# Designed miniproteins, single chains, continued (2), part 85

Each design is a single chain, and the fold is of that chain. pLDDT is the mean over its residues in the fold that is shown.

## One batch from the design tools (miniprotein)

Design m6954
Fold by ESMFold2-Fast:
Structure m6954 (fold): chain A 100 residues (1-100)
Amino acid sequence: MSEIEKLFEEIKKLLEEMIKIAEEVDPELARQLRELAEEFLKKLEEAKTADEVKEHWQEFSKRVEELISKLPPEAASKVRRLLLEAGVKVQEIIELLKKE
């Protein structure tokens, strides 16, 4: 598995954990979050440059923050923690693409 493929799988697992947390509180919001995550992962896989990855992450994270603002504070904070962890992995992909 390439370093980028490993990071992609780690991001996917973090996004699934976020969806699971949301589903325990608001199944409809979790469904919307899954749709956002699936579109983001597709865009991330299709991205060719560091700038494209950065743009896709910024759009995704903004939309997730807007969506989770509707969750109870405890659930929202748990999802935000995972979103930050996913962001670190996305930044690692950005740095790898800059080296190529």
Scores: mean pLDDT 86

Design m6955
Fold by ESMFold2-Fast:
Structure m6955 (fold): chain A 68 residues (1-68)
Amino acid sequence: ELDAEVAVALAEILMAIGKKDFEKGNYDGAIESYEKALELLDAAPPSPDVERTRKEIEENLKKVKEAK
């Protein structure tokens, strides 16, 4: 199973990429990065950091999908 610390670190990198894509209006790129980040977190054991990071990514993903 994926280490929780590694999963959070990778998810944070993907979230940063997604935020930059969203800022540039690349909604498809932002969605792809956020979904990849969630997949990594889903492979990790449950932890407070994993849950916190997941919620942040889910909120950002929702904002991108609502932006039309």
Scores: mean pLDDT 82

Design m6956
Fold by ESMFold2-Fast:
Structure m6956 (fold): chain A 67 residues (1-67)
Amino acid sequence: GPHGERSAEAAREAGERGEGAAAGSATYMVQVGKDGIATPEDIAAAVRAGERGDGEAAERFARRGGG
């Protein structure tokens, strides 16, 4: 959906700028993961996944209508 598309683009831009696409990706994944339920474990996993993930990952997810 539109929210997913916006999150993906924001994460991609942050990655290109070197501002930390990981931060944006982590936030997006926490909100989308587990049917929208963010657990402490999910947050920790998202943070670690976001650290290695960049804007392309978020963009790819949102392209499929992930909102």
Scores: mean pLDDT 48

Design m6957
Fold by ESMFold2-Fast:
Structure m6957 (fold): chain A 59 residues (1-59)
Amino acid sequence: DGVKDAAEIAAQRAKKMGYEDLAKELETAIENGDVDAALAKLQEFGRLFAEELGVRPPA
C-alpha cells in the first residue's frame, strides 16, 4: 500500500518537473497493481530528483 501512495506522489511531482513519460509509467504501474514496476520507477524518480538537487540536502 505505501508503495502505491509513494508512486502516486512521485508521478505528480514528475509531471510538474516535466518528466511526463516517467509520470505515465508510474500511473500505469499503480493502475495495474504492479508493485515491482512501481518500485523500479520510484528508484528512477529518486535518481532524477537527486540529480535535480545536485546530490545534496534540499536548499
Scores: mean pLDDT 75

Design m6958
Fold by ESMFold2-Fast:
Structure m6958 (fold): chain A 59 residues (1-59)
Amino acid sequence: SFDEIAAEARERIARVRTREEADAVIGETEARLRAAGLEDDVEARQRYAALKNEALDRV
């Protein structure tokens, strides 16, 4: 579920210290969202955007 994807992403985001780490978390989260078939889900897309912003705000 996206809740599992988001929980794992947030755990990784908490440890982000560089732009390369942020990009890695963002890319992996997007890949997992696509693999789960959620790329066209409005809620999942909005939650992904929030996670992306959180990761980038760490650096």
Scores: mean pLDDT 82

Design m6959
Fold by ESMFold2-Fast:
Structure m6959 (fold): chain A 61 residues (1-61)
Amino acid sequence: SPEEEAREQHDAFVETLSKLDPETAARLRELHDRYFAGELSGTEYMAGLQALFDEYAAKQA
């Protein structure tokens, strides 16, 4: 299903990222797990992704 494919792509991305920045990868995995556990709304999940991306980008600058 599209949802399963998206999850597999996300897991592969997190695994790749963990080799470069394991802390960011772990936080991304936690955010993903919370969303799929129903603890986060789509809006909260997207806000969390944006915040994590902004933190990562700032760290690389």
Scores: mean pLDDT 73

Design m6960
Fold by ESMFold2-Fast:
Structure m6960 (fold): chain A 106 residues (1-106)
Amino acid sequence: SPLQAAIDRLEREIAELEKLLDDPNATMEQIKAAVDRVRQALAEAIQAAHDAGIPLTPELEELFVEISRLAYEVHQATDPETVRENAKRILEVARKALELLRQQAA
């Protein structure tokens, strides 16, 4: 289904961000791009859920707002440490959003 495909994509983008954060040679540019892909994949999964008749919950909306705020902070950061710290927070929030979407899709 379109929803399952969107959830699977979100899982893959989360895994790629995790892999980059575990790599000491990953660049700020690579991490910023992966953060943008996670945010986009979550937005697409929320839209696919809505299209499937699953209403946006307040909890999922709050997690999306938090990821968007953190992604903005990652984009504004000029030092690798701040980029990595905020990207790790995005990873935690994205995993919670993925779990909620999986529960709603079941």
Scores: mean pLDDT 89

Design m6961
Fold by ESMFold2-Fast:
Structure m6961 (fold): chain A 82 residues (1-82)
Amino acid sequence: MKKDPLAEKMVKENKKPLPQEYIDDIINAKTLHEAFLALVKAIDYAYENGLSITPLLKALKESDSPLAKSMATYLENLGFKE
């Protein structure tokens, strides 16, 4: 569960990337609901393990998936930035 928009700033300090499978789950999601659940799981995992959200945001923004781009925009609106 996300706690505050500054969580990403703290995670960046670890310099460790999020596992690619979490990014792939969002990009390959077939519905907005699946994309959102995959995004929440990725954020929760990154936060709990002190991993950077920056690679996730960058990959989602660079994806050809409209759902992935929507998830990236959602994160940026919450204050998560690359």
Scores: mean pLDDT 71

Design m6962
Fold by ESMFold2-Fast:
Structure m6962 (fold): chain A 81 residues (1-81)
Amino acid sequence: SVEEVLEEARRLHEEALEAYRAGDFERFDQLTMELAWLLTTALSELDPDSPEAARLRAEWERISREIKEALGLPYRPVEGE
């Protein structure tokens, strides 16, 4: 269900940020790839005009923004100097 996908996406997002803060960049990369796969797969199974697809897109945009903001901090290893 969409609710289960949203719950799993939030879990993966939280774990990814915790891994990044701990300096575990391998785990961060694995979790972000898993998150992208989960959301892409779920969206491919939905009607793009459905409220379910809109909800998944909104959550993915929010998560992507938070990850980009975390990576965009100056002197972070993933973004470079």
Scores: mean pLDDT 75

Design m6963
Fold by ESMFold2-Fast:
Structure m6963 (fold): chain A 97 residues (1-97)
Amino acid sequence: MEVVGVLTVRLPPIPQETADALRAEAEQRLKELAEENKGVTKIFPLSLYRDPQTGEWTLTAAVLGEKESVRETVERLAEWLSRLPGATVETEFLERP
């Protein structure tokens, strides 16, 4: 079954240069994981947003593909990101009609 896996990471206020470097590293790791998990059909561009009120960052990644491949890819990336200081990680899987 085809699904979209969404990964949302909230980070404490860190310098923009640090946040940009993290986004680049996350994108690279996601591409490597998707190459290992052949059921991934599409990786959407990662988004990075800074809350002007709190200074907190939100990094969002989305992956389309076969259910088990998407789950493995997203969960492996989430495990790495959850180890970052102050990071909170949320995953969601949406079935496509």
Scores: mean pLDDT 84

Design m6964
Fold by ESMFold2-Fast:
Structure m6964 (fold): chain A 75 residues (1-75)
Amino acid sequence: MEAREKAKEAVIKVIKEYGTSDEGLQKAREEVIYELLKGGIPAEEALAFADRVYEAMRGKSTEEAIEAAKKVLDE
């Protein structure tokens, strides 16, 4: 699904630049919402995915967070 692939690309870019800080996690969440909405996914579903990506990445290293985000977005 193109929207989820774009969301994965955006998350990887944000987390590589900002890490898993509060700022990095929040920016990654915002990018997931943006890309999913742009891809035509309903707001309720986009927000649910963004929250799941955020929780999956929280407390992890950069590499672990990226892998966790990919798994959520591949569902």
Scores: mean pLDDT 83

Design m6965
Fold by ESMFold2-Fast:
Structure m6965 (fold): chain A 94 residues (1-94)
Amino acid sequence: GVLERLRARLAALEARLAAATTMEQARAIAREGAELLKEAVRVNENLSVEEKIAVLLRVIGLLFDAELATTLEQVRAIAREILELAREVLEKME
C-alpha cells in the first residue's frame, strides 16, 4: 500500500545518505527527503492540521539551513534530521 511504498523510499534515501560523499549529493537527498515527508504528512490521517503545519515549517527551515551549510558533515546532519522527521510521521500512520 501507500505506507509500504513511502517506507521503501525512506529506506532508499537513508542508504543513499550513508553513501553520499559530496555536499551536492547530500542536498539532493535533503530535498528528496522533504518531498517524501510532505507526501507522508499529506496522507497521514492521524496528524492534526496544526501538527502538519508545524512539521512542514520545520522542514522549510531545515532546507534553508542545508543551502547555507558549508561542509558535507553539516548537510548530512540536516538531511538525516529531515529523514528522521519522515520516519516519525510514517510511524504515526500505524
Scores: mean pLDDT 89

Design m6966
Fold by ESMFold2-Fast:
Structure m6966 (fold): chain A 91 residues (1-91)
Amino acid sequence: IEEAKKYLEEGNYEKAIKLAEEAIKNGDIINGLRVLGEAYLKQGNYAGAAAIAVQLAELGDIETAKEFAEKSKEKAPVASEKALKVAEEVE
């Protein structure tokens, strides 16, 4: 996961996404989704970032889910509102 974060810092979002997807596949789901959502935001893929926010909220990472949803809200309002509702309704 640290290598994926390094590629994010370098602006290599394609590599960051690939490594984040590998992390998710290997069971590091929350950290992989965090990198994936951040990469999508940096690419301007707000719909993708909002979808990741929904997944993070469902997995209990409420703070990161809300952050990604708020950053995506202007460009992807429907998906962002869904993420915020999931985060708010989690027991």
Scores: mean pLDDT 75

Design m6967
Fold by ESMFold2-Fast:
Structure m6967 (fold): chain A 63 residues (1-63)
Amino acid sequence: DEFRKKLEEIVKRYENAKTLSEFIHSVDELLKLAKEHGEEKVIKLLKEMGRDDLAELIKFFLE
């Protein structure tokens, strides 16, 4: 639904980042989404998308 679409858009921005600034911005958006909707929800969906690297990133910055 809307949450999944928003996460997919952030992941696409992360994948298409060409500069360090774009990369950092995408990570910041991902962390904000995790804080807003819950780390467990974001981690689960990232894992379902095959993005275990991003799931570990969230675990590192958030509990």
Scores: mean pLDDT 81

Design m6968
Fold by ESMFold2-Fast:
Structure m6968 (fold): chain A 70 residues (1-70)
Amino acid sequence: MDKQEQAAKYATYALEEAQRLLSDAASGKDPKGGEYARKLMELVRRGFSSNLEQGLELMEEAVKLAEKIR
């Protein structure tokens, strides 16, 4: 698998989880969801602003964070 495709898949997963966390925060279900969502979005943003190797590591960290929150 291409590293760029792998990074895109990780980014998509992290951003989908961030959207869910923002929705939960907006509905009052989890007020901390907004903070977690911002952290996930920041990791993805930094990943795309980095070289491929560092970007992939940042995207993997975002996925791990999303899984840990769940």
Scores: mean pLDDT 78

Design m6969
Fold by ESMFold2-Fast:
Structure m6969 (fold): chain A 98 residues (1-98)
Amino acid sequence: MAAPELLEITLKVYGESDEELTKLENELAKAAAEVGAVSFESYRDGTFVVLAETEEQARKLVERAKEIAEEIASGKVELFRRNLATGRVEHLGTIEPK
């Protein structure tokens, strides 16, 4: 009766150095905290996962994540959204290498 609409936002970053991955992790973690995300997880392979409870949080996270990736990432970045209650997956976009 109360399946929360948890939205999983995933960034997959390709070709980044450990220094760039650390910078991305710090900025994305800050953005997740600022929008009130449920959780933030970082993987050293360049995968970042953020859980949002609302469409507003998810939208703001995606917008901020794109800004952060455009500023910091030199390589390709893929963005995905999954609704954990419905299983619906959306490809939100690709940021091309600089």
Scores: mean pLDDT 77

Design m6970
Fold by ESMFold2-Fast:
Structure m6970 (fold): chain A 96 residues (1-96)
Amino acid sequence: MEEFKKLLEQSTKDLIDLAKKNKGNPSEELIKELEEKIKEFLEIAERTLPPDMLNLLKKYLDSILEAVKKYKPSDEVIKKAIETIDNLLETLGNLQ
C-alpha cells in the first residue's frame, strides 16, 4: 500500500503540473474518456482498497479532473493522464 500511495501522490502532482504548463483546447471525447476511466478505477478500488486509501484515491482523481477542467490542457496531457491511470490500475492489481 505505501508504494501505491507514493505513486498516486507523485503521479497526481506530475499531471497537475503538466496541465498547468501545457494549455490547449482538449477534445470533449478525451475528457469523457478520462472521466469514464476514473469511474472504472473507483469501482475497482471500492472492492479492493481499505476506506482510508479509497478516500485518498478519490481526492487525487478528483484533483486531476479539476486540473483538466481548470487549465484545459492539450490532448497530449489528457492522454498522459489516461496512461497514468492505467499504470495505477496495474499497480493496484499487483498489490496483495
Scores: mean pLDDT 82

Design m6971
Fold by ESMFold2-Fast:
Structure m6971 (fold): chain A 87 residues (1-87)
Amino acid sequence: DRLILEAVALALRHFAADPSLSPVEKEFFREAARIAEAAKSVEELRANLRRLVEEYKEKHPEYAEFLEGAHEFLLLLVESLRAHQAA
């Protein structure tokens, strides 16, 4: 789990640094990175990311499609990293 959590946190930090993203999108990725850095398990990461996505959808309903897409992408990233660890 630790390697997966570290890899996800690094990816999220990289996304947060993208100058083409809006301030809201950058803030979302920064908070998601903090969640990944603080998480003790992949299950905790998934639960806290789901909560963060719903919170941002309430604050910024205009970003709902982006937030749902980002959530799906992050879940796929976690599964991809699990597959790499199992190989």
Scores: mean pLDDT 83

Design m6972
Fold by ESMFold2-Fast:
Structure m6972 (fold): chain A 86 residues (1-86)
Amino acid sequence: GLREEALRLLEEAIKLLEETGKITDEVLELVRRALRLAAEAGVLSELEAEVYLGLVLILRGLEKVTGESVADLAVKLLKKLLEELR
């Protein structure tokens, strides 16, 4: 269902993030899709989905401004989200 697809997309995003060390456009798109499906499934509220997306975007912005990888922190955030979707 929607929840299982959201979990799959989020696991794919975490794997890609661990492999690349960067919040790429592909990682961001996977996270957006996972959050949309999780909200549609009723596993997250719309506000919770917006907060998680906002945090990922802040981390990506920090990576761009500093030139430093925030991948470890982003992985921790996405793994927390993964546990909430289980």
Scores: mean pLDDT 86

Design m6973
Fold by ESMFold2-Fast:
Structure m6973 (fold): chain A 85 residues (1-85)
Amino acid sequence: MTDEEIEEEINFIQENKDQLLAQLDAELARLDNSPDLSADRKANIRQQIDFARKLLDLADDKEKVKEILRKEVEEAKKQREKLEQ
């Protein structure tokens, strides 16, 4: 991802914060009521939802969100380069 793509993602989060928070709350409620999912799968999904909620809580601090997203992009890039060997 480019720096411009990261900035577009932050802008999307800021504009849709209330809707995204409502979606995450609904997903957490569904997760707790999903008997078909294993405990490990539920834990993984919960961690992803918790991370997304943290980013939404920081949406008013554009610079902090930008730094977090840049680190995630760099880590994904490093993992991708290992796979292309």
Scores: mean pLDDT 71

Design m6974
Fold by ESMFold2-Fast:
Structure m6974 (fold): chain A 59 residues (1-59)
Amino acid sequence: SETIELAAAHELAEFRAEYEADPQAARDRAKSQYGRELSLEEAEALMRRRVAEAIAREE
């Protein structure tokens, strides 16, 4: 849905901004939340997967 796509775009933009400002802090946050450090590419892939799952659940 358009709403989920917009939310995903916002969250991806925030991930990118965090990695650009302080890559180590972004990785430390990911480790705290997900049990491992995530690269920017891994975080983007995780977000896209969650968005696809959310859309599938609505439809």
Scores: mean pLDDT 72

Design m6975
Fold by ESMFold2-Fast:
Structure m6975 (fold): chain A 60 residues (1-60)
Amino acid sequence: SLQQQVQQLLQQGDWQGVRQLLSQVDPSLRKRIQELQKRIEEYRDIDPEMAQRLRDELIK
């Protein structure tokens, strides 16, 4: 399923793959995923708990 493919790519840290996969379904998601990736990367060093929460929201 799409959700399983996204989870696999996220586990691998393949954000480019996540954007490619989801943009094939809905091109408007590309910008939202890019913004979410940036926030996760910013919070990873500052607030790892928030970064994990954002990753979980992408999968849901």
Scores: mean pLDDT 71

Design m6976
Fold by ESMFold2-Fast:
Structure m6976 (fold): chain A 99 residues (1-99)
Amino acid sequence: MERVNAFMRELHEAINAAPSVEEAEEVAIEGLVRMMREGFEEEVLEKVAEAAAQEILRKEMEFNGEDLGTPPPEEEEKLVKRIKELAKRLLEKAKERVA
């Protein structure tokens, strides 16, 4: 569990340092591939993917000059859905890369 927290922190920092949204997605996919190779359970991978997706979407909003304040409830639901959809995509791409 401590290893997961350390990995998530490292991944968060790497995503935040990425110069583009595309680079941030690549960093997230590579991170998930490394965790899969280390034998982390799918439930853990799903949580890491969701955290990575949240950071990537925040970075995308920042690049687009969108309001980074507290979203209204309706927009919050939409953001949660976007996070889950991106997390699923990242995890699927990571699974395809692990061979």
Scores: mean pLDDT 76

Design m6977
Fold by ESMFold2-Fast:
Structure m6977 (fold): chain A 91 residues (1-91)
Amino acid sequence: DAAAREARLAALEAELEAEAEELLGRPLDAALREAVRLAAETLLAEAEGAPREELLALAKETWLAAHADAPEATKEAALAKLEADLAAAKA
C-alpha cells in the first residue's frame, strides 16, 4: 500500500542521511539531501525487483535533469554520494 511504501522510503532516507552526516561530520546541504533521497528510492525499487545498476543510472539522470544548473562541485558530490550509498547498502 502507498502509505506503507512511503514509510519505508522515509526510513531508508533517514538511515542514509544519518550515515552521510556521520561520514561528513556536518549536516547535509540540499543537493546532498536530494542525492540521498534518490538513493533511497533506488534501493526501495531494487528491493521490489528492479535491477540495481539500471536504477542507479536512472537516479543519476533524474538528479542531473533536476539540477542541470548546479555547480560542478555540487554535481560531483551528489553523484559520488549516490554511488557510495548504493555500494554500501544491503537492501
Scores: mean pLDDT 69

Design m6978
Fold by ESMFold2-Fast:
Structure m6978 (fold): chain A 55 residues (1-55)
Amino acid sequence: TSSSLEQSRKDHQSSLSIQQQIDNMIQQGQNMSKIDSTKGQQLIQQANQMYQDYS
């Protein structure tokens, strides 16, 4: 296994990262919805799926 010097995702940060990723995805989905309705909804759906899987 290769370990990078700039490894931001550790066991502790991994858990926090997931929550942040979901939040970021929702925000991105909302922003994308303004430009592309289809793409925006897909992003929101992905975030919802992640939330359900993680929840």
Scores: mean pLDDT 70

Design m6979
Fold by ESMFold2-Fast:
Structure m6979 (fold): chain A 86 residues (1-86)
Amino acid sequence: MEPLSKEEIEKRLAELRERADQIVAELTKLGYPALAAWLRERVDRILAQAEKAIERGEYESATYFINAARDLLEAAEKKIEEMKKK
């Protein structure tokens, strides 16, 4: 049925936005501000789609977008670890 409730999706949205801000700050410190800006814009766009889906009562679609944003941030975190290692 619906994998996440509205409240759980809203919680995930807030968590992912905060994580995105942290990743953007780290990328900027590492000297990649353009990549940081690109990542922030893309994550924000995905999360906006999730919010629109919630408004329409499409919780399965909202969950899909939440997972997409999480996967993107996970990939960015792995990339940051590589950059820190240099």
Scores: mean pLDDT 82

Design m6980
Fold by ESMFold2-Fast:
Structure m6980 (fold): chain A 70 residues (1-70)
Amino acid sequence: LLEEYLARAREGDEWAALVAGVLAAAEGDHETAREAQSLLRSPRVRAEVEALIADPERARKAAEAILASL
C-alpha cells in the first residue's frame, strides 16, 4: 500500500504524497516519510508531516483514519 502511494506521489499526486508520508511516519520509516514530504508543495502540509515523523503514535492514528477513508 505505501509503495503504491509513493509511486503515485512521485508522479505528482499531492494527495498520494500526503498519504505516503503519513503511512511511512506510522511505520517509523523516516527516510520514506521525508521523501514523500519533499514531494508536497504546501509548507503547511510539509510541517504537518514533520510533526507526524516526530510523534509515531500520532502518525499511527492518522494512518488509521486515512486508511478508513480510502
Scores: mean pLDDT 82

Design m6981
Fold by ESMFold2-Fast:
Structure m6981 (fold): chain A 64 residues (1-64)
Amino acid sequence: MRKEELERERRRLEELRERMKRSPVPNLFDVLMLELTEKRIEALEKGDDEEIERIDKQIEELLG
C-alpha cells in the first residue's frame, strides 16, 4: 500500500541522512540517493504514479 511504502521511504531517508552525518565527506552516490528518495516521497504523497516510475528507473540505473 502507498501509505506503508511512504513510511518505508521516510525511514530510508532518515537512515541515509544519519549515514551521511557519520562521513566527513559526502559520497556522490549517497547525495543522489538522498535527492531521489526525497523526490519519491513527494511523488508518493501526491499519488503521481508516472513520477514514481521515473524515479524507480533512475534508482535502478544508479544501483545497476
Scores: mean pLDDT 77

Design m6982
Fold by ESMFold2-Fast:
Structure m6982 (fold): chain A 62 residues (1-62)
Amino acid sequence: GEAARMAADAARNQGSVEGAKAGLEGYKQNKPREGSQKAADKAFEEGNYGGALIARWAAKEA
């Protein structure tokens, strides 16, 4: 959903690491699917913020 889309839009508009972090924090509050949530957290820890955001969005849509 809506909150994940808004978080993704915010990250894209900023086009920066800080934007990606803001998107991830917004998405976390939407209780994504467990498996994809863990994958997103791992990507975030590795500095792959774009991949982490996409994984969280996929978790919500799965």
Scores: mean pLDDT 59

Design m6983
Fold by ESMFold2-Fast:
Structure m6983 (fold): chain A 86 residues (1-86)
Amino acid sequence: MEELAERAAEVLVREGVPEELAREAAREIVERLEEIGMATEENVELAARTAAAFAKAAESLGDAPEDGIRTGIGLVIGIEKAIVKS
C-alpha cells in the first residue's frame, strides 16, 4: 500500500499536481483500487496519470483541480470494475 501510494504521488507530482494534493489523491487511488482487487503498479500509475490529466482539464475550465482528480479516479475505477464483471 505505502509503496504504491508513494509511486502514485510521484507520478502526480511529475505531471504537475501540487505535492499535498498529489499525496491525498495517491492514497484515494490505492484505497479504491484495493477495494476492487485491482491495486497493481500498472493500474495505480494509470489512475495517477488520468487524475493529473483531469486536474489540468478542470483548471483550464476554471474548475477546482480536486474535482478533476476525483473524476479521473472514478473513470479508472469504473473501467476496472467493468472488466471484472465481464
Scores: mean pLDDT 82

Design m6984
Fold by ESMFold2-Fast:
Structure m6984 (fold): chain A 92 residues (1-92)
Amino acid sequence: MLNPEDLLRKAAILAIAEHKGYSEEELRELFDMSLEEQLKKLNISEAEVRATVRTLKLLAFLPVSDEDSLENLPLIKKVLRVLGFEKVAELL
């Protein structure tokens, strides 16, 4: 079960990886990793992930309610595509 916070956190991490030049295959491997493994592989801090999540929330105008995570998926994908993160958008 995906909640909006977990989905945004994954989207943020994958967007950072795509920005660093990771391939679609590398992004798929990263998606299946734990948060700790993702942070170590990308050499990023939780603070950087949190800042990216905040930016995605602002750009997506996401609802406050966490009850339906799937309703937020189209908005997250749209924001990612607008920002040029098409590989990440297709993986979500």
Scores: mean pLDDT 71

Design m6985
Fold by ESMFold2-Fast:
Structure m6985 (fold): chain A 111 residues (1-111)
Amino acid sequence: MKQTAEGEAEPVEAKDGKKISVTLTSPLAAPADATRVTGRLEAEVENAKKVRGTLFASDGTPATVEKEVKDGKVSLEVTLENVAPGARAALSLTVEGKGKIKKARGTLTIE
């Protein structure tokens, strides 16, 4: 069964060049017939050239994608295969340096 969860992250600002992340967590556990999780995220960022999206489910190996910021906006998609039954997915957006995440909205789809 295909399941989709939507989420928004609160704005976060990096201080003193530290990494900053917002995380969208699925409330949905992977059903026994699910094999894949796809995370999609759109964000507005300031003072960042590139963002990193990381998708993980429980103790599995994370999938990571880097995207360049264009005009203060970024859109990314990350797919994680071979998800274990009962695993909960989370999608994190990370910015390094003096970056600020003004808005982030995403979806986590389990199928």
Scores: mean pLDDT 68

Design m6986
Fold by ESMFold2-Fast:
Structure m6986 (fold): chain A 67 residues (1-67)
Amino acid sequence: MEAAYELALAAAEEAARAHASESPQVLADGISRALREAEAVARAAGEPHAEQAGMRAAWDVLSRFGL
């Protein structure tokens, strides 16, 4: 779970920074896409709690960017 969380958190933070100057909708879509990609990578690596890690990372990133 921790490795999947760190991967998801890093992907979500990168997406948020890349789209920080765009509309809230584009920002949210970018973060969502990055989290789905990170979850797929974690699942392929055999992480058993990829979904839980993704949800936690989403919450942490959205709260840090005021969303």
Scores: mean pLDDT 73

Design m6987
Fold by ESMFold2-Fast:
Structure m6987 (fold): chain A 73 residues (1-73)
Amino acid sequence: SAMEKAELEKQAEKAAEIVRAGTREALERGDQEVLDKLRKIIEELKKNKEYSEIAEKSEKAYREVLAEYEKEK
């Protein structure tokens, strides 16, 4: 149980890093299709309670990069 939670948390951190990098790259390229795909994947993950930590950290990373990019332009 505790070991399973630690594993899920590490997976959530890795997923958030991938989403952060992918969101930044898509924004720099103007790739709206990739941005929409990332949002859809996050929404699908949110529907499964077992992936709630992954979904939450990924959504936060996605939103933070969007907000940062809006300030930078």
Scores: mean pLDDT 83

Design m6988
Fold by ESMFold2-Fast:
Structure m6988 (fold): chain A 110 residues (1-110)
Amino acid sequence: SELEKDIEEGVLLISKGVAELIAKKTENEKVKELYKKAKDYLDKAIANPDKRELYVLQASIYVGQGEIEAGKDDLAKKIYQSTLKRAEKLPEAADLVKQAQEQLKKLEEK
């Protein structure tokens, strides 16, 4: 529906703004670099509707890593769980499924 498409685009714009804000405010250089990479993938998602979900999931991998670097392992776990559920629905996202599974396994072993 048009409403679902409008909500999806709105969520992308909010997600990009949050990533930019975190990158701007963090004093941790690794967190800054990871959130800048996430923001760049969100820019690609906004510009390329046909590959949007793939780019959003790529951004989520960097966000999850950024949260691990920030010491927020519980938040990273939730991000990777969400990423995995979404990536499993996309045949082209097989590498992202593998990455999310590997990160979740490492977080569960802590």
Scores: mean pLDDT 84

Design m6989
Fold by ESMFold2-Fast:
Structure m6989 (fold): chain A 55 residues (1-55)
Amino acid sequence: VGVRSEGVKELQAKFHELGFSVGPVDGVYDQRVAAFERLLGLPVDGVFDAAERAA
């Protein structure tokens, strides 16, 4: 938790577009982002790779 990356930022932006309240799009991986990854069945690692962007 607290790790900053572009992958996390894109993941936060995608959750925001889907209507999930993940907080600010700042690239910091926190428990809220992890919780939504679990809820959606995504890997809980704060990674949003090219295949996931293409979907």
Scores: mean pLDDT 63

